# Designed miniproteins, single chains, continued (3), part 114

Each design is a single chain, and the fold is of that chain. pLDDT is the mean over its residues in the fold that is shown.

## One batch from the design tools (miniprotein)

Design m11962
Fold by ESMFold2-Fast:
Structure m11962 (fold): chain A 82 residues (1-82)
Amino acid sequence: SAARELIRLALEGQLLRHEGAPQERLDELEARIRELLAADPEGVERALREFEKRLEEEIKRRGVKTQEELVELYREEIERLR
């Protein structure tokens, strides 16, 4: 779905920022995210809200405190969304 793809790309964007990717690469990713959002704004908003809640609960459950631990969690979520 558009929502699932958007969430995956948003997480990939966070990883790219952590890795110091060039702004041009981030802009390309952001453009694709905007296209997906435009396709189903309400469905994307609902899916993002549900995903953010689950992610926050998982962060608390695992006791994530470092950027490296957060990056690993994001990688796991990206694979789950594929």
Scores: mean pLDDT 82

Design m11963
Fold by ESMFold2-Fast:
Structure m11963 (fold): chain A 120 residues (1-120)
Amino acid sequence: SLDEIIENEEKIIEKLRELRERAREMSIEELTRAAIEFHDYHVEIENENIELINKLPKEVKEKVLKELKEHNERHAVLEDKLAEAIENGDVEGAIAQIDEIIKLEEELKEKLEKIKKEYE
């Protein structure tokens, strides 16, 4: 259901907030591992969301897929910037990118909640 997709976005946001809180105290090696672990977790949740989206009514599915396409394109750019900051040893730059990713995930959650209200 769309509720389960929204709950999955909340899980992603919570995971990022946990990373954000610890990031300033991490070594570059720890931050690199944490970023990889987050990426793997995000991919697992995206795969779960594909199954959930396929169960949505056609009109709802079309709107959700449009928002996810735009979100994923922006997310990829921010993940690349995060990786660049980590490679440069820039912890504050990495934290800034994590904050932008959190904001992007919060925007997606709000858009999904709006779609839910429109069709319920």
Scores: mean pLDDT 89

Design m11964
Fold by ESMFold2-Fast:
Structure m11964 (fold): chain A 96 residues (1-96)
Amino acid sequence: MKQILLDLRKRLRAAGLSEEVIHLAVTLAASRVAVEEIRKDPEEFSRKYGIGDVEAFLRAEEERIAALEEALAREPEEVRATALALVDEAVARYLA
């Protein structure tokens, strides 16, 4: 995870996005990865990360994703499209 998020941050910066947008996009990618790991194996996620209430954690991450997507939706269309495309690529690379 850490290397993919570092690479995502570098690509977002190279695309000329603001540090605020970079932070939103990297946080969105991390939360999306966590949700997909929980959906794949919630018991393994609980054991690996020591999370007692995986369902509550999943709900909190889904709410966080919605808030981050809303924040990005307030950016100019080109900025939003670029950030989301790079997030989608980073998430896909992690899940491969």
Scores: mean pLDDT 84

Design m11965
Fold by ESMFold2-Fast:
Formats: C-alpha cells, structure tokens, sequence
Structure m11965 (fold): chain A 72 residues (1-72)
C-alpha cells in the first residue's frame, strides 16, 4: 500500500544517512560517531571529539548534515 511505500522510502533515507556517517568516520578517525534508530522517523547520532560528547536527534538528513558541520 501507499503507507508501505512511504516506510520503504524512509528506510532508504536511514540507509543513506548511515552510509554518510560511516564515510565521515573514515575521514575523521579521531572522532567517534555512533548512530541509532530511535523510531521510524528519528535518527540519534552521538559524536565524541576531544573528550566532548554531543548528541543529535531528528530526521536522518538533518542529523547527518549537523554531524558533518560539527566534525568538519
């Protein structure tokens, strides 16, 4: 159904976000990035750099964009 198509599209968005975060981890080995799916709409990302930890939560694209800004 239409709802199933929307959920599949959301799954693809999470997969793309996780791939971008993995790329970011490889480019910045001094930074720890952990990603967790909170529910079907939210991704939680924990970033540890220089002994400081920042937690981001929200839509996969927004969280990934903020993570890139914090690490770069």
Amino acid sequence: GEEEEELERLRERFELAKRELERLKKLHPDVTIEAEEIDDTELKVTITKDGKTVTLRGEPELVTAKAKELVL
Scores: mean pLDDT 79

Design m11966
Fold by ESMFold2-Fast:
Structure m11966 (fold): chain A 65 residues (1-65)
Amino acid sequence: LSDSEVMIRGLVKDYTDGVIDEAKKTGDKSIIDEGIKWLEKLKEKYPSISEDIDEEIERLKKVRE
């Protein structure tokens, strides 16, 4: 993995944690829906880490339901 891929992977995990925290704090599930949408777009830009992004999307889906 390139240095940029390692960095983006870390940022994706931090972003997902922030989305979960905000959704739990506000009770607003639309925050999770927007988070999933953003991660899907990011996966198109960084296909080499799509597996890691898919794991974070699944984590958001579980928190939503």
Scores: mean pLDDT 82

Design m11967
Fold by ESMFold2-Fast:
Structure m11967 (fold): chain A 80 residues (1-80)
Amino acid sequence: MEEIKKLAQEEIEKYLNDFLDKLSKLSPEVRKKALEEIRNILDEFVKQIEKAKTPEEVKQIIADFKKRLDEVYEKALKEE
């Protein structure tokens, strides 16, 4: 289980790095707001992963997290 959680964290870190690169192309004000939302989402992700008991739960948490990040980016593009 711990190994699966470690892989999940690595997958999210890679996804987040790509996501941050996309945000770097937006205006500073829009980017700052998006980063604040991402920080809250990351805090929730860490808590959910720590509580996960099955690989299926970990997969669902990763999918939910990626979807929430995509929604933040979509909102940021609309504010640009």
Scores: mean pLDDT 81

Design m11968
Fold by ESMFold2-Fast:
Structure m11968 (fold): chain A 63 residues (1-63)
Amino acid sequence: SLEDLRRRIEALQGADAAVASLNAKATELRKKGEEHPEDKELYDGGVKALENTAADLRARAAA
């Protein structure tokens, strides 16, 4: 139905916005890791967590 299609589009748009936000945060953490090499391992871990979350959100939206 048109309502089901609308809900799918809204879910995909929401996932796209969330993924874009997570990617922006990952970019910020990469820069912070370069500025604070003593904490680089912590920032690298944060980037990986955000990338994994973004991948999970995309997978759920595609199902």
Scores: mean pLDDT 81

Design m11969
Fold by ESMFold2-Fast:
Structure m11969 (fold): chain A 62 residues (1-62)
Amino acid sequence: SELEKLKEELAKAIEEKDYATAAKLLRENGADVTEEDLKNADDAELAKLAAEGLNGAWEKEK
């Protein structure tokens, strides 16, 4: 599904430290985040921002 694809793309971008792609994916799904925010975030903050973006995508699929 689109949600699973988003999870995989986001996880890959964060793992590869491609914060520009991760920030773009999160903003497209309603998270207010920049590339710099992700680059400076610790693992807990990254997880929180990812959850916010995924929640936005899930709300749209209803």
Scores: mean pLDDT 73

Design m11970
Fold by ESMFold2-Fast:
Structure m11970 (fold): chain A 99 residues (1-99)
Amino acid sequence: MALVLKQVGAILHIMGLQLDLEALAADDPELRELARELYRVAVDIIMSTTDEKLLEEVVSLTTSAIEQAKRLIEQGDLEGAKKVLEDAIKELRKLKSTL
């Protein structure tokens, strides 16, 4: 019961961050696709796991990556933002391989 509420809360939180990031990246199709891929991988792990530690790690990694990418976009560093999202996607894919 408690785990399901944590999963739902995590997905809603990440969804809000994802929509904000997509709005900032509206004019960059590659950045927008990277943002969507990050969200897809994170949600897939959250929905598939019963490990609370893994859930917390995925939420932390995804949240940090989106926040860092947003700061880089606001600074005009679109290539830096893409690299942050690519690196986070690679790390999430490693975590997914543990399922």
Scores: mean pLDDT 83

Design m11971
Fold by ESMFold2-Fast:
Structure m11971 (fold): chain A 60 residues (1-60)
Amino acid sequence: SVGVQLAMANSGLSAADARALRDALLAGDEERLTQLAKELGMSPEEARGVAEGVLVGDTL
C-alpha cells in the first residue's frame, strides 16, 4: 500500500510495523497502539500520527 511505503520511507518503520499501527488505529485499539509506540521508541501521539498517515496514504 502507498501509506505503508510512505511510512517506511519517512519513519524508518518495517512494513509489518506500519501495518500494525494502521490496524490498531482502525480497530480503535488504543492499548495496542500505545504498546506498539513503546516497542518502536515513539510517543503514543507520534504512533497515532504515523497510523493516520498510513490511512491517508492508502487513499492516494
Scores: mean pLDDT 78

Design m11972
Fold by ESMFold2-Fast:
Structure m11972 (fold): chain A 76 residues (1-76)
Amino acid sequence: TEKFQRMILGSLRSSMSGGDKDAKGSLLDSLQSFKDSNPTSYFFNRTNMEKTQEETKNKETYIKKQKMHKLMLDLM
């Protein structure tokens, strides 16, 4: 939830700055890069890196399956 709020605040901040359309696109790209860079891993919990990778893989598979199921329902 807090991560979601930070992303929204970042988007709003850009919008309030009165950036051009191209500038807004650049901000979205920066947010996506930040998202890619933030697996929650503490170095003192390096043992959890393996677990985090497994959870990420499982989550991606789950999301893919859900998306496909919903797409099928939409097509019907």
Scores: mean pLDDT 55

Design m11973
Fold by ESMFold2-Fast:
Structure m11973 (fold): chain A 91 residues (1-91)
Amino acid sequence: DLEKKKEEFVKAIEEIYARLREEIAERIAEKYGVPLEEARDGLEKAVEAAKKAILESEKYNRLDAREQVYQEWLALLEELGLDPSVVEPLK
């Protein structure tokens, strides 16, 4: 069931975002020298865009979508100096 796999994956993204949103936003603001409010807005838009792309895709299976988002989040966390193990649920 592709729809169920997409929903489970979106839920995993939402759970990670709920746990780390402030920490990621603070690190983005610090690293790029932008206001915290701007970092929060940019992060929220990126998360919403990722969820929309997954839900609207007719060809993405769970593994392909998870691998792409996992790699994107892994790269972001490494760039921000955060623990990459927090995105293991997306793998």
Scores: mean pLDDT 69

Design m11974
Fold by ESMFold2-Fast:
Structure m11974 (fold): chain A 65 residues (1-65)
Amino acid sequence: MYIKDFSFLALLLDAEEAGWVKGIREVDGKRVIELVARDEKQREDAERLAEYGKAAGWEVRIYEE
């Protein structure tokens, strides 16, 4: 928890391994990660990833199906 950057990277790596990273974009010089949540667990992980990502200065967007 106290190292949100590490938590964000760990969750991002898990999401990428699971194959639900839709894309990565750069908007106004900021890295944006787009995720697709197909399952209940993926939605839960995506919400946590978005929270940690914002704290770490990243933007995470979640799409359902």
Scores: mean pLDDT 67

Design m11975
Fold by ESMFold2-Fast:
Structure m11975 (fold): chain A 60 residues (1-60)
Amino acid sequence: GTPSFEDLSPEQQLQLLDASEDTLDALLEDPSNRKTPETLQAAAAHRAQLAADRARLEAA
C-alpha cells in the first residue's frame, strides 16, 4: 500500500513537500486551468500548510 506522509522519513517528507509545491505552481501556471477566487484561496492555504510542514521538519 501507499505509505502515509507520517510514515515517511524526514528526507522523504521534504522531497514530497518539494514535489507538492512544484505541482501546485505548475497547476496555477496552466493557462487551461480556470483560476477562480476559491481555487486561489485553496492554493494559498495549501502552500501555507506546505511551508509550515517544511519549517517543522527543518526545526527537528
Scores: mean pLDDT 75

Design m11976
Fold by ESMFold2-Fast:
Structure m11976 (fold): chain A 90 residues (1-90)
Amino acid sequence: SREEAVTYSAAAIHISGAFANYEIAKKLVESGKASLEDIEKMVEAAEESLRNAEELREKDEEGKELLDKKIEEAKELIEEGKKLLEEYKK
């Protein structure tokens, strides 16, 4: 339905936000010019995007399987971002 398509699109946007924030965090680490606080902020933004996607996924029964796969991929990226933070703290 139109409502389901809108919900799926909104979830996909939030998933894309999680990926984008992770890539920003990675580039900040690679540049050596970022503060720890800037990297933490990007990881937190990625986590918030993932939470928003998970909330929208619960409302879309037909898109659930596709969203579940994308959410799992986003969770893996956020865990990589957390490892990046811990390495940067050392």
Scores: mean pLDDT 71

Design m11977
Fold by ESMFold2-Fast:
Structure m11977 (fold): chain A 83 residues (1-83)
Amino acid sequence: MSEEREKILENARKQAKDLAEKYAKAMGKEVTDELIAWEEINLLAYYGFSVEELKEFAKRHNSPFTEEEIKELVENYKKLKAL
């Protein structure tokens, strides 16, 4: 992975934690690793990361997301960007 991609990953992780904290606070719930991972994968898919890059990310962070779930997420963001 390029240095530029690694910087995007680190920034997305920080943003995902902030989003997860705001969501949990609004819902009166605790921040979970699963919620942080969900927000982070969503942000990376929005930034145009490929299914393969997101699979590598999921493996590194022991994410519960399957390849199929990641594919659906990427396709959904592609559809939104085509509008």
Scores: mean pLDDT 74

Design m11978
Fold by ESMFold2-Fast:
Structure m11978 (fold): chain A 65 residues (1-65)
Amino acid sequence: MEKLKKEIEEALANPSKENALRAEISLGMIRIMIGVGLIEDTPELRAWLERAEAEIEALRKELGL
């Protein structure tokens, strides 16, 4: 999870189409891991994912994705 969070943070810090897609993939991986019980679904993690999703969506719209 730490590595996936870092990938998202680095992608948002360095905006590009490739990094936007990388962040989206990493976010999706975290969601899958929660869904299959590999990661605990905590309120802090939910809040973080909600913010990350909004930032990724904003970046994708800015880049025309």
Scores: mean pLDDT 81

Design m11979
Fold by ESMFold2-Fast:
Structure m11979 (fold): chain A 78 residues (1-78)
Amino acid sequence: SAEERRKLEEAERLRKEAIRKGAEGGMHYMAASALEIEGRSSGKDLSDEIQALRDKGDELDREGEKLLKESEKLKKEV
């Protein structure tokens, strides 16, 4: 039905958004790791900046998990 098609299209949109959120979170974790190396090499205290990047990565991971669960719920309704 048209309703089933719309639900499947919305589920796919949410799944793709979840993948994008995961990729963005991964980039924040990589940036945090780069700052750890920089801080150790330079002797600069970058703890706050590193923690902010990790916190943002964790936030994006949680957002992606919620989107994925919503996508799975919509697929089960078809």
Scores: mean pLDDT 89

Design m11980
Fold by ESMFold2-Fast:
Structure m11980 (fold): chain A 76 residues (1-76)
Amino acid sequence: SLTEDAFLDTGLALEGSTHFTTPLAKELYEAIKKGDKEKALEILEKIREELFPEYITDEQFEEMKKLAIERIEELK
């Protein structure tokens, strides 16, 4: 389903994979690659609202934000 594909693509983007299909996952990957923490967090919030509004818990969302920040720090 579109929701499952978007969920998998978001996880792949957070892990640094380039094999994803959703436009928001691609935007997330580009923000992480550029080291733009504010943009990466903004895109994650948009993903939660538009693709997974009822499927991502607060705990899962905090974990996703931490992973994005970790990837940005690894790329420095």
Scores: mean pLDDT 70

Design m11981
Fold by ESMFold2-Fast:
Structure m11981 (fold): chain A 100 residues (1-100)
Amino acid sequence: SSLSDSELRLDALIDAALARLRAQAAAEGRTLSDDEAAAFRASIRLLVLHTRDIDAVAARVEAALATRSARELILDLVEEAARLFPELVDLQQILDQLRA
């Protein structure tokens, strides 16, 4: 399927942010898990779906990357997504697993 310009821009945002999170986790002496990467990707997509504003979500991620650890940023985003989409029970399960 052909991606829209908005979908391509969102995928580029997520990939760039994940590269930075992986580098930050490595600087913290650990490897970012596949579960953390998947949770981050899903949470960003849900936040964009809710806000209808990729630029606002990008600005929030940039601010968080400057002030939060990789783990704190992912937890904050998953918590926000779970709060906004309480019907998505899988998000609560992911959040509980990341907190363990």
Scores: mean pLDDT 82

Design m11982
Fold by ESMFold2-Fast:
Structure m11982 (fold): chain A 70 residues (1-70)
Amino acid sequence: MSDEEFLAELREEIRKELPDNPEMAEAIVAVVEDLLYEKKLPQETARKYFEGLLEAEKLRLELEKKRLEE
């Protein structure tokens, strides 16, 4: 798989997971893009970072939502 195809798949996945936060979705993809192109990490490693960042953002949104519903 090319890095371009890999990033396209991640963009599609994150749009489904964070539909209400397109700016954060793009920020997460930008971090993964940096890991691939600037840090030259393999796609498998970049994927693990993507999954960790997505999980952290989902948790942050859950906590922020609870704070606003006080």
Scores: mean pLDDT 79

Design m11983
Fold by ESMFold2-Fast:
Structure m11983 (fold): chain A 83 residues (1-83)
Amino acid sequence: MEISVAAAGLSEEDAEKLKELAESKGGKAVVFKGKTTSVAASGLSEKDAREVKELAEALGGRARIFRGTLADAVKEAADLSNQ
């Protein structure tokens, strides 16, 4: 089952750093812009998802780990950005 991370509340620069980390772990990531920048990442191991979440939180964002697809991660990141 795919592990995904949704993150929100990031600057555009910090979101790109998070995307690079997720992709370096063999995951897929997308960055999208709202009031703040959000990142959705999928195809991660549980350990790698935790590292991505820890970086997002260290950068001042909000993040959650869950089991789902990249599309599910985009939805969760949008929900996080509205809270």
Scores: mean pLDDT 82

Design m11984
Fold by ESMFold2-Fast:
Structure m11984 (fold): chain A 77 residues (1-77)
Amino acid sequence: SVAERARRLGLQGKLDEAERLAAEHPDDPATWVAVAVAYLLKGEYDKAIEWARKALELGDPRAPAVLATAERMKKLK
């Protein structure tokens, strides 16, 4: 799936490619969650919040948890 490709790109550190893939599939919030998780794992919390918030607006059920985690991690730094 598109989201699985974005997840693999994120794990490889290819975040620009993962973002491009998400942008090409604006109606697929699972792909946006994959980008948010990739940024979260990299410690780039502002970017993780940005992508998680957009996925939340699109109705992805995992987005609230990802957003809350990214916001918490940012406050601890």
Scores: mean pLDDT 81

Design m11985
Fold by ESMFold2-Fast:
Structure m11985 (fold): chain A 77 residues (1-77)
Amino acid sequence: SLDDLIAELRRIVEELKANPEKADELRQRYRDVVEKAVDLINKELEATKDPAEKERLLQRAREISRLGREFDELVAA
């Protein structure tokens, strides 16, 4: 599910915080999970006509964007 993919992104960010030396290893896993999450959001956005469901998906997209920024900041440090 989308929530499971976001939980996986959170786990990847926490692993990177604990083990900065794993940045290269985690980068590939991070990219794969983000690609799956973005693809799922886009498919659900095209399929839904419910404004409440669209807002839910946009909130999930914002969370993914926030986690991506955090990942990039940790890699740059």
Scores: mean pLDDT 83

Design m11986
Fold by ESMFold2-Fast:
Structure m11986 (fold): chain A 113 residues (1-113)
Amino acid sequence: MEKLEEEIKKLIKEYIEKAKKSKDPLEEVQKLIEDLLELAKTASEEERSIIGHALVILYKELFEIDEEDARKIVKEYMESELGVEVEIKIEPSEEIKELIKELAELVREKSRA
């Protein structure tokens, strides 16, 4: 759990820096989503729940959609990619939530200009 949280934080920070320099910040977000799914392949059920919840927050903040809609999209996507049922019950740390919101805001700001 703690090691996974640190790895997720490192990935988000890396993609924030890449998005700042990128002409297509949405492409960088797609790569982050793919990297998070790769982590989920070897993760426990509880760790997959944290990754799933992080993706729900990302989709909600980035696309400005309802949490229920984001949860449905993320669950279907993860279950399709992993071939297992995914329960999104465990909430990520406040630091991860703050980093995701920072990334989503940065991407939205760049997409308006």
Scores: mean pLDDT 84

Design m11987
Fold by ESMFold2-Fast:
Structure m11987 (fold): chain A 100 residues (1-100)
Amino acid sequence: DEIRAALERALATYPEALERAEAEEPGEGREKVELLVETYRTLLRALGRERVSREKLEEAAERTEVPVSEWEELVREIGPSKEDLERFVELYLKHKELTE
């Protein structure tokens, strides 16, 4: 129940976060939020229960340039799998290397 509420809240707040990012940092801010939304959708699909380590959250934040605090808040509410997060990061890095 709480997980479903967190999912709906996260999805509802993303458009607002996008607007604020655009107002604060025109151009770059929007790109950061869009990457965040795509990553969150992947995590939401995972439906994991295992706790994600702080090191994994910091790694994801470093790649997306999104604050760790936002990742911690979402993961705490939803509880995505550490395995799914690790796989996502690995695939993301591999695609980055191929496309440059």
Scores: mean pLDDT 57

Design m11988
Fold by ESMFold2-Fast:
Formats: structure tokens, C-alpha cells, sequence
Structure m11988 (fold): chain A 65 residues (1-65)
């Protein structure tokens, strides 16, 4: 995952951008749920608490199906 590579490099802004692209591509799949949790972590590193909470909520909705 390109987003995960950026995250591991400490580039949380690029990671968040790439994770958003991955979520859009994956749709409502379990893989998208995992990417949304990674996106949430990247957003928390950037201080975007609201964005992180939205990503976490969508991830929960996917996993509860």
C-alpha cells in the first residue's frame, strides 16, 4: 500500500491523501475498513481529530455489516 509506505516514512499528510484514494477505490469492503483505521491514525498525527473520528465511524459501519 502506497499510503502505508508514506505512513512508515513519517509523511502523514501524504499517507492521509493516499489512504483517501484507496478508500474511494475499495468502496464498502473489509479492506476499506482497515484503510480507514490507518487513515484515522494518520489524521490524528496531523491534529485532525474530526477527520479521524469520521474515518473511525465509517470503519465501524463497514465491520458491523
Amino acid sequence: SEGLEAFRAGDYGEAARLFREEVERLGDTPEAGDVLLALSTALRKLGDTEGAERAERRSREIFEK
Scores: mean pLDDT 84

Design m11989
Fold by ESMFold2-Fast:
Formats: structure tokens, C-alpha cells, sequence
Structure m11989 (fold): chain A 73 residues (1-73)
């Protein structure tokens, strides 16, 4: 059963943040920035479609993490 768009968006945001961290460590700052912008998009979507406060809070934390990482590059 895969009809939870909030959870799917949270997983996408987590994936893009982890990929961005790896790219940043390797010096690929342009690619890292692109992945962080994708993470912001999916985290924002998760916040908007979340019906559960725990999922919404997790999505908000992911959005903040992506924003802080983006400021560093």
C-alpha cells in the first residue's frame, strides 16, 4: 500500500539531503545545491500534504536541515 504522499515526500527529501551531503564532501558543490533544492521541494510538499503532526514535524525538520546545508554552499 503506497498511497501516503506525505511519507513518500519525506523519504524523497531524506534521500536528496543524504546525496547532497555526499556530493558536498566530494567538492561537487553545484550538484549538492541542486539536490538540496530538490530536498526543499519534497520537504515542503510533505508539510503541505501531511495529515499527521509527527510527519509534519519530521518534514519541517528536514526542510530546516536542507536550508542550513544550502547556506553552507
Amino acid sequence: LGSNPAEASILAAEYYIEMAKELKEKGHLGSAKLYLKQAQYFATMAIMVSTDEEQKKRAQELLKEAEELLKEI
Scores: mean pLDDT 85

Design m11990
Fold by ESMFold2-Fast:
Structure m11990 (fold): chain A 84 residues (1-84)
Amino acid sequence: SMEEQAKQLLQELKEIVKEIIRLYEEAVAKGYVSPEELEELKRLLGRLQEIAAEIYKNFPEKKPEVEKILSTAEKPLQQLGDLL
């Protein structure tokens, strides 16, 4: 169903955000971001944008849920930028 498709996209978005937070925690623990981790971060950010765009196009009523999920990555992403 369309509702199940929306749930799957939101779940994938949550999983990507969790992976970004994991990269942040690892970078903070060691005090730097490796080239491999930077490449992985770029890949995750690209996928995040793709999924968010798909949700906004097909399920615009889910925008508040997307914004809530993305807000959990805001501080980790800002702090990762400070390490670069």
Scores: mean pLDDT 84

Design m11991
Fold by ESMFold2-Fast:
Structure m11991 (fold): chain A 91 residues (1-91)
Amino acid sequence: MEFKISLLGEDGKVVYEFKPVEGLALAKLLAEVAAERMKEEGYSGIEIESSSSEEDTRELLEYAKKALEEVGLKVKEIRIEGNKVYIEVEK
């Protein structure tokens, strides 16, 4: 059960990758770190790559969305492409 979180530039490409983490609890903590970093550095989105269950992936997605909103970023779009989820924020 592994999650990889990456930060996206305005072109939707990965510009920063966090090291993969095992388990939902650590992935949620990493999502909070990613949200703070995105606010500080002006990244446009997050990519979540999951080898976990659909339930765990959905829970992480909802948690990441909430973490982004808590740092003052508004979620604009969510895209799902296979085992990857993309969250784009408004400027």
Scores: mean pLDDT 83

Design m11992
Fold by ESMFold2-Fast:
Structure m11992 (fold): chain A 100 residues (1-100)
Amino acid sequence: MSFEEEDAKSIFEGFEKLVDEILKELTPEQRKKVEEVYNEARERIAQAKTPLEVIDIMIEALKKLKQIVEESDIDPETKERILSLLDYAIEQLKKYKEYL
């Protein structure tokens, strides 16, 4: 298997799971914003030629999701949990970027 293909697929699967978890906690209005970020990231990843480009797209998308969550009307405890997951995901992607 190509390491490049495996890395990109694994990163995207992790991102999809995180997006799904976030969507369950958000209002319909905020959910549309998250879906827009997800769809934009998905399209950009489909056009990406390197794992580094995929990682950069994912980091940008996660930062946009973090902003949406921070501006959301969800309860503080749920918000803190989701923001912690987003920060963890960003940190993991930065580590992947360092070792590519």
Scores: mean pLDDT 77

Design m11993
Fold by ESMFold2-Fast:
Structure m11993 (fold): chain A 120 residues (1-120)
Amino acid sequence: DDEARFLARAQAAVDKARKEGIEALTPEEKFLALVYAAAQIAKAPVSRVMTAVLFVAHLKGIPVNFAAVLKGDPEAFKRFAELLKEAVRMLGGDPSVEAFAKVLGIPKEEVEKLLNGELV
């Protein structure tokens, strides 16, 4: 898949979240929105962010279960969000809830719940 196609789908998910709230998104759209925010914060392509996630997962001995994340498993989503924040930090970005909320254009409280796997 081309980076541009991923970004277009991710931007559509983010726009939907801004209009209807994060709870209106499917688990896949929530994943896309979160990865998009991470890429924007880190000022890096999505491919680099995802490589960083896999690298952090390897260093911590934590497997990434993408199938569970995309199906909206709360524990898998929470673990992925923790790895994503570490990847953002490793790439020199701000991994704070505030930074994600600013990029997504949604309330900090919704972002905090999403990052904790509570809104999947």
Scores: mean pLDDT 86

Design m11994
Fold by ESMFold2-Fast:
Structure m11994 (fold): chain A 70 residues (1-70)
Amino acid sequence: SIQDLSPEEQAQLINEAPEEEQLALLAEVGRTIDDVAPYLDVRALPREVQDLLLGGSSEEVRAALLARLA
């Protein structure tokens, strides 16, 4: 399970996954989304995956992600 991986390993799996799987994998991360977010290639992710990431993140992590997308 992706939940058994470290945050860096979870992010690597998501970054390398087919686009159709990335949304489901990010959803499976759930409560650890803030820990995974720094390692994600946010600009390369589909818009739907970016939206889930931003919506699931804390205010501080969301601000950092938005800066990376600018």
Scores: mean pLDDT 82

Design m11995
Fold by ESMFold2-Fast:
Structure m11995 (fold): chain A 78 residues (1-78)
Amino acid sequence: DELDKLIEEAAKLAGVEPEDLRETFKERGLSDEEQRIAAKVAIKALKLPLDKANELMALFFEMLYEKKPIKEIEEEIE
């Protein structure tokens, strides 16, 4: 559904298969809500200049590994 659309869009922009991205999220033990925010971050990063994209991705993974609430991560990346 909405998550599937976000994953497909992110995968297309990154030049990978949607199934590979889904498997990566599953392997990392991400919830549906975490997968949704991860896909949104990837889409945003892929549309930014490389330096800004790297900063955003680094911040996102740091917050994710710190187990911050999803709403806080979403606010920070916007």
Scores: mean pLDDT 75

Design m11996
Fold by ESMFold2-Fast:
Structure m11996 (fold): chain A 88 residues (1-88)
Amino acid sequence: SLRNGFLRGGFRLSLEGMEAGLRAIEEGDVEAGYQGVGNLVGLASRYLGELDPSRAEELNEIGDRMLAGRLSREEVLEWARRLREIWG
């Protein structure tokens, strides 16, 4: 469906942005920061929740927490790795 195509596109773009942010941190761009990566992880979690209603509650709660900046650097990196595994 068109809706599923849009949601899958949003998920993919959020993961691509997450990869770009992680690369910028590795290259020493401290301004990109873990908060920027966290925002993209949060968006990807929300898109995945819409695509997988059986896990929607958990994924939306993680997305909200990341977008609110309530997770540590280590938690952001852990969820970024998990979401990357789902896509790649």
Scores: mean pLDDT 71

